# Designed miniproteins, single chains: the designs that were tried, part 104

Each design is a single chain, and the fold is of that chain. pLDDT is the mean over its residues in the fold that is shown.

## One batch from the design tools (miniprotein)

Design m3613
Fold by ESMFold2-Fast:
Structure m3613 (fold): chain A 75 residues (1-75)
Amino acid sequence: MDEEAATKAAQAAAESARELGATLSDVEVRAEGKKVTVTAKVTGPASAEEVKEKTEERMAELGLEAEVTLTEAPA
């Protein structure tokens, strides 16, 4: 597991959610080299799709291949 890639992915997800006024819960990150899988629940005004798109964009800027799976949680 690549701990640096996992840390960058977690940070990207948290920052993306924050920009959209959303909160992430049940965050799980797995990293294998440049490949990173992120799963989380999203609570707030932003849709899971919006948070996913921003997270994937941010991770791509970091040179990571992201698989992001987000589900909306009840507020």
Scores: mean pLDDT 77

Design m3614
Fold by ESMFold2-Fast:
Structure m3614 (fold): chain A 79 residues (1-79)
Amino acid sequence: MEDELIKAIVEGVRYEKQGEEAEKAGDYQSAIDYYNKALAHYKRAKELAEEMGDESTVAYLDKRIAELEKKIEELKKKL
């Protein structure tokens, strides 16, 4: 479970970084696609953290998910 949690967070961060690179390039559609992939991994990480009873990691992921969802909605307005 710990290895799966770490992997999910690492993949989420990786896709988020790719989304940031696409956003800086003005490719808002690719940025949204990468951010949605990051969200899927962060939501999986949250499920694993909840199973482990890791309340601090759940709180961190909840905040990160909310910030990323808001960013996706803001980018959609630029399309």
Scores: mean pLDDT 87

Design m3615
Fold by ESMFold2-Fast:
Structure m3615 (fold): chain A 61 residues (1-61)
Amino acid sequence: MDDVIQEAIAQLVRQGRFDLAAAIQEAYDRGDRKELLELLQKAVEEGVISQELLDRIKEEL
């Protein structure tokens, strides 16, 4: 797993969003890029992760 995905998951866990962190981890493990991006976009919209972090993840996919 790349470090940027782990950074996003760590931020979600720190904010108490364990459900979203687990969903992102599972989507990444499955290779479901579309679901992964939709879940990460939701995390940005909820203010849990930054847009800059999402952009870095998109570059690594």
Scores: mean pLDDT 81

Design m3616
Fold by ESMFold2-Fast:
Structure m3616 (fold): chain A 99 residues (1-99)
Amino acid sequence: MITLTASPASLTVKVGEDAKVTVTVSGNTDEPITIKAKVYDAETGKLVAESEPKTANVGETVTLTFKDLKEPGTYVVEVTGWNKDGIAKSAPVTVTVTA
């Protein structure tokens, strides 16, 4: 089973700053995991940003960076990892963007 731990559980950035989420991979798969995150506006559910995919093995940590959060508000980050053995999701991360 693949387990993804995203950190921090919440973060605050200013308009125009990059938001960064660190993802730690654990579990018992022998295959590299492809990890990607999507950022949704919490009020509208609209997709506003995506990370570039990263590849990680069990025990590794990757940093996902989100650019272009230009509007103040509350956003939800959905982290998904997958390989031939299955799909895993982290707990959601809350991003607060301030002016």
Scores: mean pLDDT 82

Design m3617
Fold by ESMFold2-Fast:
Structure m3617 (fold): chain A 107 residues (1-107)
Amino acid sequence: MEEEKRKLLEDIIQTLNSIIDELKKAVESGDEEAINNAIDGTIKFLEEMAQRAREAGLEEVAELLEKAINDIKSIKNDPSLTPQEKAERVINILKDLIEKLKEILEK
């Protein structure tokens, strides 16, 4: 992988780990507004990174990010889930995404 593409992918993975930590803190706070804001921030970050990945020619990365965005939006809009349950499901999506991104990084 080219150094510039590798650096972008490493930066994405590092930021996703930070987002997971922020979501965990929001859940621990019991503040539903903080949880909702953290989920919205996660979607915005993923949308910005999907665009950057496409511009960099990282099509597989962009497709994985876009799938995660759609899955998270579905969770956000599910009225049967509590904010805490939504955050837990989002964290699991981000963990799976990080594993798949690491596999691409190792190629």
Scores: mean pLDDT 87

Design m3618
Fold by ESMFold2-Fast:
Structure m3618 (fold): chain A 56 residues (1-56)
Amino acid sequence: SSADLEAATAAFLEEMAGDRRRAAAAFVRVGQRPEFRHLPLSVLEAALVRALNALP
């Protein structure tokens, strides 16, 4: 859902703290959070892409 994408995107931005090199570690950490454990990988991947596109 849009709400899940927004929440996961915010979580990725938090975990990466502006550093693209943290993307792989952020993917593991966000995927393991209780509020995101039920999300399909496709939704987590879309959220990560949105977070990466929000970085300068």
Scores: mean pLDDT 85

Design m3619
Fold by ESMFold2-Fast:
Structure m3619 (fold): chain A 86 residues (1-86)
Amino acid sequence: MLEEMKEVVAIFSRGLRAQQKGDAAFKAKDYESAVKYYTEAIELLTRAIDMARKLGMYNLAGLAEKQLEETKKKLEEAKKKLEEAK
C-alpha cells in the first residue's frame, strides 16, 4: 500500500516533468519533440490516474485528470503545428 502510493506520486511527477519538457519544446518551436514529450506525459498521467483510483487516492486522480486534459489539448496543438510545417 505505502510503496504503491509512493509509486503513483513518482509516476505523476514524471508525467508533470514530461509535460514541462513538452512546453519547453513547443516554445522553442520544436514541435516533433513537443509531440514526443506530450505523448509521454499522457501515458504517465493515464497510468497515475488508474493506479490512484485503485488505491483510493481520488484527490490525486482528479489533479492528474485535469493535467491529462490540458496535455491532450497541447498535444493536438503541437500535432497541428507539425503538420503545418510540412
Scores: mean pLDDT 87

Design m3620
Fold by ESMFold2-Fast:
Structure m3620 (fold): chain A 85 residues (1-85)
Amino acid sequence: LSPEEQAKRALLQAGSLLSTITGDPGYLYLAQSLAQTKSLEEILKETRRWLEEIRRLAESLDPELQEDVDRRLEEIERLLRKAEE
């Protein structure tokens, strides 16, 4: 996969995770729009901002849900690292 494809996958996964935590499907639509319209650099920056927001929201979740969120965050971080190569 190209760096651009890795970054787009990371953004889409972050949007999916935000949608799940907040119950707002708008994050899925926003992630798809950003993935189609933004440059690689912009996608990486936006994804990092979304990861910060996910971590803030996760602080109020049950421990079981925090573990699930942490696993998903690790997957997104892996995609971002591959995209930065």
Scores: mean pLDDT 83

Design m3621
Fold by ESMFold2-Fast:
Structure m3621 (fold): chain A 63 residues (1-63)
Amino acid sequence: MKLTLYAGTKESGQAVADYLRSRGYDVTVEIIPSTNITVLDENGNVLASARTVSELIEQLDKL
């Protein structure tokens, strides 16, 4: 499954991308300043959105 990741910083984007790739996802990372970390599926549905990496991973683990 291909996911799209929007992150406000390169650091937060890399951390979430590494997590998702470790779970077997193909992830495209887009750095957009002043945005929440947001993960979308192939259909553009929001799977998770949070201000911090830890909160985002917690949301993804609940799926």
Scores: mean pLDDT 81

Design m3622
Fold by ESMFold2-Fast:
Structure m3622 (fold): chain A 80 residues (1-80)
Amino acid sequence: NNNLQLFDTLKNGTPEQKESALLTLLKSNDPNVQAKAAELASSISIKSSVIPHLISLLKHEDENVQIAALNALKNFSSSD
């Protein structure tokens, strides 16, 4: 399961591997994977480079993906 490997990398990988894994997961065509990645994005130290991808997920056709992206962005944006 490629997604499980990417999520494991996101948890246990190097900083470079974590960033790569997160971006790959957010770009997945599987809504369940995108939603989980967006949710986890709020619990790890991600750089502003990831924020545009989370914003793009707000327009996703899957409501669970939209909600996960919104929750992640609320944690990062606070007021802006």
Scores: mean pLDDT 74

Design m3623
Fold by ESMFold2-Fast:
Structure m3623 (fold): chain A 81 residues (1-81)
Amino acid sequence: DPIEMAEKLFKQGKTDMAQMMLDIAIQGAINQGDYDRAVDIIKHAIKLFGDSNRRLHQRLSEIYSKMGRLDEASKYAELAA
């Protein structure tokens, strides 16, 4: 489970490795068209790395847009600005 492994790495102070593992998992879900999984991983990343992370809010906005959830996409785009 990439989320569990990333949480373990983060607790060990390996923040860059944790972020890389989640980024790979997010991109893998997107490439498979599993946007629900991509949203789930991004929300866990926001909890782990902090709610003020613009990059994660931007990614979440992009995925909601791909899902046709335009209201959610707009909300997270504003949080990324």
Scores: mean pLDDT 82

Design m3624
Fold by ESMFold2-Fast:
Structure m3624 (fold): chain A 67 residues (1-67)
Amino acid sequence: AEELAKKLADFYKELFQSSERVAIQAAIKELESLLANPDKPVGPTLAALGVTKENAAAVLEELKKRL
C-alpha cells in the first residue's frame, strides 16, 4: 500500500508538473471518488499503476499520511 501510494503520488506529480502536495491531494480525490461509488470501475490510469478496489482504501490511508 505504501509503495503503491508513492507510485501514484509520483505519477500525478509528473502528469501535472506540480508540487508533491498537490499531486497527493489529486490522488486522494480520485481514490475517495472510487470508494464512494462501488459500482464505478477503476480508471485505466489507476489500474495501470496497480490500484484495485481491494487495495484502494489502504492506498488512500497511506496517501493521507503523506500530506
Scores: mean pLDDT 74

Design m3625
Fold by ESMFold2-Fast:
Structure m3625 (fold): chain A 74 residues (1-74)
Amino acid sequence: TLAEPSAERLERLQLVNRFANEVYEELAAKVPDTPEARREIELTAARAGQLFYEYLLAGYAPEEARRLALEEIE
């Protein structure tokens, strides 16, 4: 099942969504609860998720991909 491209893509998407949610939660704890701050962290978390996905596609291990994505958003 995981050998199928669609199944592999879904698995990576789940990892990406989890990572993006973790980034959002960490950033939300560090910023004021305002609409402006929420919009900014939503965009940052989405970008982090996109970068993480790209690094996974490039063959990086999830742990390495996480570190690289976090460095790119700062």
Scores: mean pLDDT 79

Design m3626
Fold by ESMFold2-Fast:
Structure m3626 (fold): chain A 95 residues (1-95)
Amino acid sequence: MKSSLGLLVGNIDRLIEGIKWASKTLPEEEATKLAKEQAELLLKSLRRTAEVYNDEETLKLVEEAEEKLKKSKTVQEIIDVLEELRDGLYDLYYS
């Protein structure tokens, strides 16, 4: 179980690294837009998984991340939201 949850956390880390790479190759505005769209897709997928498994704790973390993401205007703010979500999931699953 914990190994499978490690894959979920790993998916967030891969997205963060992808966003960091995009910020080096794309203009700031385009990188921010792409990062926001990719983060929204990740959150939508994670929300669906949490709903299917009746995981209220994961759902709460996703809802907090969704709200913060809506207010995010820079690549760094989007990365911060994803890192906070990853850390919250890690604490929830490995504590």
Scores: mean pLDDT 80

Design m3627
Fold by ESMFold2-Fast:
Structure m3627 (fold): chain A 90 residues (1-90)
Amino acid sequence: SYLEEIEKVYKEAKKKFEELEKNLDSLSPEEAKKKLMELVEETKKKLDEIYDEAEEEGKLTDEMVKKMQEIKEDLLKRSEELLNELLKRE
């Protein structure tokens, strides 16, 4: 289901954020920022693709829209937290 695909994208994004946080000390601020931006862009692209496919098939639900918004909000918060950590190191 599309909802399961959305959850899978979210779990993958969370895992990649955790890996980036764990390795933050081994990365330059520039490298960490680049990886963070690439992760955000890739996750957004995957969610947008799921949205478009579900809308085209007439299967887009309010639950899916809400879940995608919650994921985007969580990713924004995580990005701000990591960027703040990087700013302390520059």
Scores: mean pLDDT 81

Design m3628
Fold by ESMFold2-Fast:
Formats: sequence, structure tokens, C-alpha cells
Structure m3628 (fold): chain A 94 residues (1-94)
Amino acid sequence: SLEEVIELLEEQIERLEAATAEELEAVLDEIIKDLSKFSDNPLAAKQLKGYQQVRELAKTASPAERALLRDLVIKDLRETKEVLEKELKEKKEK
């Protein structure tokens, strides 16, 4: 499941990097839908709440504010992915 979470984060980063400010809301909706599949996981539930808050902010945001929100989300996903990759590496190295 940890490897699957890392793959999901990578896909989300790629989607967000390809997204225009206009597409941000749709991409956030897809991320929320994907995280909802893991609602039984406390970490996924916490991330889901965070993305729902960003989604609400995006509704009233200007194009420039949406670009900033996108960049902040990408940064957070990259940092989360780095932490999980480190944990996975430590587990594989025993």
C-alpha cells in the first residue's frame, strides 16, 4: 500500500503540473475522489480534508491565486512523497 500511495502521489503531481489555472478545480476533484477510496486510512482522511479546503478556496480564487494554490499543493505533495519514499527505502534495507 505504501508503494501504491507513492505512485498515486506521483500521478497527482504530474496532473497538477500539466493543469492550467482553469483546470485546477477539476484536478482537485479527481484527487479528492481518489483519496476517498482510502477513507479508512487516517493519513488519507487527513489529506482528503486538506484538499477539500483547497478546493473551496479555488472556487473564489483569481487565476493568479489558483496558480499559487496549484504550486503550493504540488510542493506539499512532493514533500509528502519524499517522506514516504524514505520510509519505504528504510523498510526495504531492513
Scores: mean pLDDT 77

Design m3629
Fold by ESMFold2-Fast:
Structure m3629 (fold): chain A 73 residues (1-73)
Amino acid sequence: MSPEAQQAYGEMVGILSEAAGRQGPDMARLLEQAAQNVLSGDNVQQGLALISQADPDLAAQAQAHAQRFYDLL
């Protein structure tokens, strides 16, 4: 992976971790797994959908970083 892709992934994980902290431990685990499995695609979309239901602005930010990560692969 390029350094830019690694940075974009880290930014996405940071945003997802903040969102997860608001929902409690079960949701935190789901969002962390989505961030860790970003390369599969499906898990990231599932995590972003859950964030979007609670906080659409945060979901949009996380999706922008996820898109940047995929574009840099």
Scores: mean pLDDT 63

Design m3630
Fold by ESMFold2-Fast:
Structure m3630 (fold): chain A 73 residues (1-73)
Amino acid sequence: MIQQLEDKIKKLKDYLTKDKKKADEVADEIAKQQGVSQAEIDKLTDKQKKKIVQDAIKQLEDDIKALKEEEKK
């Protein structure tokens, strides 16, 4: 449901602004799910980890947009 995706986006944004450790853990989990090796994850800078979480937020926003378009059918 759209609300669950919006809640997830809010939680990820809160991690980026309020909980740096949680944001880093989420970035590592996303990278692992995308097939990134542990060696590559260990090389990720803080900026790259933030970008991974930001890219995940953008993907969720795109998913919400697609679901809203589907409702117009």
Scores: mean pLDDT 78

Design m3631
Fold by ESMFold2-Fast:
Structure m3631 (fold): chain A 88 residues (1-88)
Amino acid sequence: SSTRARLEELEELYRNAEPERQKKVEELAAELEKHLEEHRERLAALPEEEARERHREFLELVFEAYRYILEEGDFEKAEEYFKKALEV
């Protein structure tokens, strides 16, 4: 699956990343965990097709945030994408 492939790519980037970048990913991941329940509740209120599309948008934004941290070290850009994910 595309989600699995993206996770595997990000896990490899994370494993090889500098400690500062790993720490930033951990901080965003902790914040994401607090938001996941609210996100799931919002999706449950939507028609199946709309829920599927919204969840795809959410994951794409989260993965892009992690990529900016791990590949570019751009924490500001990562925070922008992360904030967009929380608005989905």
Scores: mean pLDDT 84

Design m3632
Fold by ESMFold2-Fast:
Structure m3632 (fold): chain A 66 residues (1-66)
Amino acid sequence: GSMAEELARHREELVRRAVEALAPLGVPRDEASRAVTAALNKAETIEEAGEAADRVGLRLYLEAVD
C-alpha cells in the first residue's frame, strides 16, 4: 500500500483507541471521535498523527476531569 493508505489506517486506529480510552471517563464517543479526527486531518505523517492524537487526547482528558 501507499503511505497515504498507512496514514489513513493509523488515523482510524488512533481515533478508535482515543474513543475507547475516554469513554469510561465520561467523554461522549461522538465528541472524542470528532475532535481527534479533526486534529488528525491536519497530520501528513504517521509521527505527526501520533503527536496530534496525544495532544487532543490529553486535552479531552483534562476537560473530562474536575
Scores: mean pLDDT 77

Design m3633
Fold by ESMFold2-Fast:
Structure m3633 (fold): chain A 72 residues (1-72)
Amino acid sequence: SPEQQKLLIAEMEYGAVLVYLAVAKTMNIPISEEEKEKLLEKLRENLEKANVPQELKDEVIERIREDIEAAS
């Protein structure tokens, strides 16, 4: 369904950010508050370009915020 396709796209965009965080952690590179904000901004832009519904965009952004906080 179109809804399932949008969910898959949102999960793929979320996954790309998780890979970035995992690689940074493996390389022992700390993520600053400025870098966190830029990461969230880029994620919002990618979800918008993919025409992901607002509700799903908000959910993905919140999940990434939690992941970043857990990594601190």
Scores: mean pLDDT 80

Design m3634
Fold by ESMFold2-Fast:
Structure m3634 (fold): chain A 100 residues (1-100)
Amino acid sequence: NSNEILQLAAKVEVVLESDALDIQTKAKLLEKLNEVDELLNEGNIEGAISKINSIFQEFPVNLDEELVQKRFQKLKEGDTTGLHPAVLKLVELAKKEEEE
């Protein structure tokens, strides 16, 4: 499960870094990620994951497998520089799942 959570974090980062999103669409994405952050703060992990899956459906970005894997490895190695708070919390959650 830790790898699945870390894969979700990597996919969110790829969507956030996408040049395909206009400024209004990116603002909506950030609002939804703030909702994910709040759900994670409340311990509502299932709600947070559901919201992330909803984001992928609403913001269809080409999730290049190589780019996702590159981000996954970066996150697994502990490089959290510049991450959105929701993504950082997903990385922390994945780390806790791996330790348990």
Scores: mean pLDDT 78

Design m3635
Fold by ESMFold2-Fast:
Structure m3635 (fold): chain A 109 residues (1-109)
Amino acid sequence: SDEEYNEAVQALSDAIANEDYDGFVEALKKLIELLLERLEEGADKEKLQMEVLALEDGLKEVKENSKNPKIRKLASLLLSRDPSLLKELTPKEQEVFLLYLELLKKLDV
């Protein structure tokens, strides 16, 4: 839902502002899951592509500006889109990375 999506976006923003790595991972996972769910429910692919581009712009900002090195590292790894880096990730980070790659593949981004 739009409300649930907006809540996940706010949670991600709050986690970034508070340098909260665990909150960042959880909010990011929830956002990607909601985008995948919307795609399965027949949402406009072009609109979802725009939402993913906005997420990537946020990840670029976080990679450069976050004071938490774990947040910067995860943002950098997601932006790389390199599946060979999967083995360098924690199990929770692997879940987020795989969901992200699935979303990108389904959206042809």
Scores: mean pLDDT 87

Design m3636
Fold by ESMFold2-Fast:
Structure m3636 (fold): chain A 90 residues (1-90)
Amino acid sequence: MKKIAEYLMELSGVLDEDLEEVIKDIKEALENAASLPAKLSTAFFLEIIEKVEAGEFPTREELLLMAIEYRSKVLKEDLEKLLKEKEKLE
């Protein structure tokens, strides 16, 4: 948890954030993901945490590409859910 918080602070250039508050926010986001978009965002953060703990520090460009990929997954799953609900009404 500390490694990911420090990595995110360095990546964003935000050196005045309280490290403990950043860690708390990450932990609460992981524990309170209930919706599909929140679960997918949580999965994205878990993948970043795993990479950072493994000593792989993604570049800002790599994180952007990963974020775009996860955003595409969110849109696809939201669309599939809407289509399934529409089919139930027909």
Scores: mean pLDDT 62

Design m3637
Fold by ESMFold2-Fast:
Formats: structure tokens, C-alpha cells, sequence
Structure m3637 (fold): chain A 92 residues (1-92)
């Protein structure tokens, strides 16, 4: 499913950042965003709204944080994975 592909690519992006391979992380992030877009296009409006609201809140909280750019990137990926796992439970 698009959700499972998105989660897989975000997990691979996180591993790439942890390994210092920023180019590989960018490639996996692009694939994850494509899978997320496909999921959101097919999702019920309420699921889409909740996803976008949670993602926006996570981004805002991390942007206000004094954590390093690397830590913010990893935490954002972790937050997106959790939001996607929750959305999967609502549609499956």
C-alpha cells in the first residue's frame, strides 16, 4: 500500500541520515513524499485533514526547538512515521 511504502522510505531516509549519507536520505525522502501524496489523494477527507494537521504541528514544534538540524530531521521523520501508522489504523 502507499502508506506501507511511505513508512518504508521514511525509515530508509532515517537510516541514511544516521549513516551520514545525505544524498541517499534525499532520494528516499522524495520517494516517501510521492507515496504520501498518493495516500492523501485516496484517503477520506477527515483522515487527510488529521494527517496534515498533525504534520503541520510536528513541523512547527521542531522549527521552534533549539535542537541541531540533524536531530530535527530525524525527529521529523520519526513523527511522520508515527502519523502514518496512526492513519493506517483509521483506513485499514
Amino acid sequence: SDIDEAIKYLEEAKKAIEAGDLKKAEEYNKKALEAIKKFLESAPPEVRKKFLEKARKAYAELAASDASEREKAIKMLEKLIEILKEAKKEVE
Scores: mean pLDDT 86

Design m3638
Fold by ESMFold2-Fast:
Structure m3638 (fold): chain A 72 residues (1-72)
Amino acid sequence: DKELTKKMIEEIDEFIKRLKEAGLSTETIILNLEALKEVIQLMGELGVISEESAKAVIAYIDEKIKELKEEL
């Protein structure tokens, strides 16, 4: 579902923003995003969301992790 994928991406952006505003280190934010990827993968495997939506959201999280690592 394209709409669900968009909503999940918006929630990931808000999550990262909140963690940054709370003063968490970049390393801690990356660890939280890695944990979130595992949850999203499990949701796709269990059919809670489509496998296509899970892959799209995980790819987005991977992109954000890469951006954060480049800031280090």
Scores: mean pLDDT 85

Design m3639
Fold by ESMFold2-Fast:
Structure m3639 (fold): chain A 97 residues (1-97)
Amino acid sequence: METERAREGAKAAKEAADKGSVSPEEALEAGNRAALGATYAGTDGGPPEEGYRYGREAGLALDEAAKKAKGRENQIWAGTAAGVAYIGAGVAKAAGG
């Protein structure tokens, strides 16, 4: 259940990177979805390793989206969303041992 949320967040992040442009709302939605899914996969009985994997994939994709984003604001928010996804991945990693 929560791994599906993390996977969907990673998918949305990759799609944002592939477009070569991302809005702050798209970036934050993808990052938050991945972070929450990863965190709850780690803490609430999903496989922590999958939560970590998808959270990390989302973070990496959002970093690439930030590099490709047009305008400073879009770049900042995509980078912020990447950080949020990495935090969720870190929680899943810690929960998995």
Scores: mean pLDDT 79

Design m3640
Fold by ESMFold2-Fast:
Structure m3640 (fold): chain A 89 residues (1-89)
Amino acid sequence: MEKKIGFLSESSSVEELEELVKEYKEGKLDRIGPVISESLSIEQLELIKELLEIKKEKLEKEKREEAVKNVEKSIKEVEEIIEKRKAEE
């Protein structure tokens, strides 16, 4: 099977993000390039957070400590955006 790089964008639908999560979990993607913004829906942000958590687990298994710290920072950024988005509702 060909491994590919997955990309997240502001225009990604929930269905596209769910497929990307599935492909990452199945090991079909080598990398994911996240685009995190306040314009995304809570549902989209939660899927991005799930992808980042899966990425963190893989990096921890590979003992890539600096990369783990970078993913943890991204997870915090997503959590802050989710909190702001919920406060606007």
Scores: mean pLDDT 66

Design m3641
Fold by ESMFold2-Fast:
Structure m3641 (fold): chain A 70 residues (1-70)
Amino acid sequence: MSPAQRAEAEGALHVMAGTVALLAGDLEGARRHYREAARLFRRAARLGSGPLRRSARRAAELAERRAEEL
C-alpha cells in the first residue's frame, strides 16, 4: 500500500470505530475517533494525488462535521 492509501485506510477504520462508539453511547469516544479520521484523511490528501486526493479531502470534511455535530 502507498503511504496515502494507508492513511486513507486508517482514517476509514477510525470512522468505523467512531460509529461503533456512537451506537454504544460513547459520545466522547466517537468524537475522538472522528477527529482522528479527519486528521488521517488530511494526511492522505497531502500524500496522494488526483482522485484519491479529492476523495480524501471530502472524507476529512465529512469526518470533521460528524465530530462537530456530537
Scores: mean pLDDT 89

Design m3642
Fold by ESMFold2-Fast:
Structure m3642 (fold): chain A 94 residues (1-94)
Amino acid sequence: SALEEEFVAAVQEALERIEAAYKAKDYEGMLELARESIARLRELLARTTDPALARRIEDAIGLLEAIMRAVEEKDEERLESLLRLFRAFAASLA
């Protein structure tokens, strides 16, 4: 569906931009990008009537919120682990 395509694109764009910020050690940029991505995903969630797609959008939001917490807590090991999980999640959507 068009909404599923928008969701996949939003997750892939979020991953690419957040990983670029991480490589640059731009932690403030990571937080801004995660907030923007969560806002976009919540907008998609509000438009969704498919419970399976809704669950996947909620999973993406949860991962981004966890990434934000790891950045704020300066937990580098947890942040690296969460970025690996987010990469795997994004790959599972393709």
Scores: mean pLDDT 91

Design m3643
Fold by ESMFold2-Fast:
Structure m3643 (fold): chain A 62 residues (1-62)
Amino acid sequence: SLKVGDVVEALEDTVSLSDPSVVIPAGMRGVVKEIVDEETVAVEWEADGGVSVVPKSKLRIV
């Protein structure tokens, strides 16, 4: 159960649902900024501070 403020890690290369040209590589960490719906969250990623919407199923809590 992900919530805003959780530190998360991408379990696999994950295409951004908000911008399909963006791929979040497996092992990338970020912070949940918004719960978009029951299946998706907005995460601020550590690499450049960019925010992407991704499926919850592709993330683990760190």
Scores: mean pLDDT 81

Design m3644
Fold by ESMFold2-Fast:
Structure m3644 (fold): chain A 62 residues (1-62)
Amino acid sequence: GAASEEAARKAAEGAGAMAAAGALTPDQAVNFARIEAEKGGASEEDVERAAREAGRLAQQAT
């Protein structure tokens, strides 16, 4: 649902932003986004989506 998707989006965006700032590697951004999305109440599918998006954003930031 929308709340799950919002939690996933925020987790991915936050992890991506930290990677862009040099605080996280791409692998760390993936793990951080997964944990944050889970804490935010995202579904398993949306957690995996957040992890993939965080990895993509982190790689683009480099």
Scores: mean pLDDT 82

Design m3645
Fold by ESMFold2-Fast:
Structure m3645 (fold): chain A 109 residues (1-109)
Amino acid sequence: SLTDQIYDSLGLLTAVISSLRALNNPELLELADRLERLKDGIGDAMRDYAAGRREEALERLLRLTDEAIRILDEALELLKRLGASPEVIALVEQARESLRALRRALEAA
């Protein structure tokens, strides 16, 4: 379901945020803080969607998902420049693909 895809994406974003914070790099900490705000916004929009406020919630979910993908792309480029572990890079790539799949599902909704 769309709700399941949102929950999966939120779980991956939570894991990414923790991993970026663990590296203790100032630019990654800023990106992690931005991702946490977007994750919270996606959670709020999902609750509105579940409560039947579907059109407004879908529009907000699309916008927040697009913003999160852009931040993940920025994080991925920074991680590659810093020589971060392949495991952290793979986690960010997995989160990005999850959000891209979510974006396609939101457009079809």
Scores: mean pLDDT 89

Design m3646
Fold by ESMFold2-Fast:
Structure m3646 (fold): chain A 76 residues (1-76)
Amino acid sequence: MPRVEVLHESETEVELLVSGARDREEALKAAVEKLREIYGAGKYVIAELLREEEVTDPRTGERALLLTFRLARTSD
């Protein structure tokens, strides 16, 4: 099961570290699910992927994906 860690969070942008994913699609699904857990269904409609980078997880030394998302707010 992939692990998702929030590295940076603001009202308009969030940066997630996804490790243990089998492929890019699994990593993206895990990231979107984490965003739903953090913000719930009420505050944002969609998250747009702004940046994607393969990095090394400093904790494990494994390949990880660093994903930056833009948040679209429902109240705008």
Scores: mean pLDDT 72

Design m3647
Fold by ESMFold2-Fast:
Structure m3647 (fold): chain A 109 residues (1-109)
Amino acid sequence: KEAALERLRAEMERLGVELVDVHTGLPSFEEAEAVAQERVDALAPGDWRAGVFAIIAKTGDGYLVVVVRVRDPGEGAGRLGDAIYEAHQAGLSTRDIVDALLGRKVEPL
């Protein structure tokens, strides 16, 4: 769990990630995709160069949507998504993942 949190934080710092929005507890992938699209369109309508993208991940509490602004959105999307997935596989709750993304202190376990 500690290694997964450290990796998530390292990827956020490496990408120059600014966390914009987080949605948790979404009951389906289709709802998560709709939320992701709505938020990205609201923050960067028609301009992909704004560096805004959304990551969708499945957690124990349903689907998680993370909306971020990054300097390099193309490579950043995949790397951050993988880090979130690994954190979930390591047994972190949706709350712990969100707290890590917000830069808050997360207790291991």
Scores: mean pLDDT 66

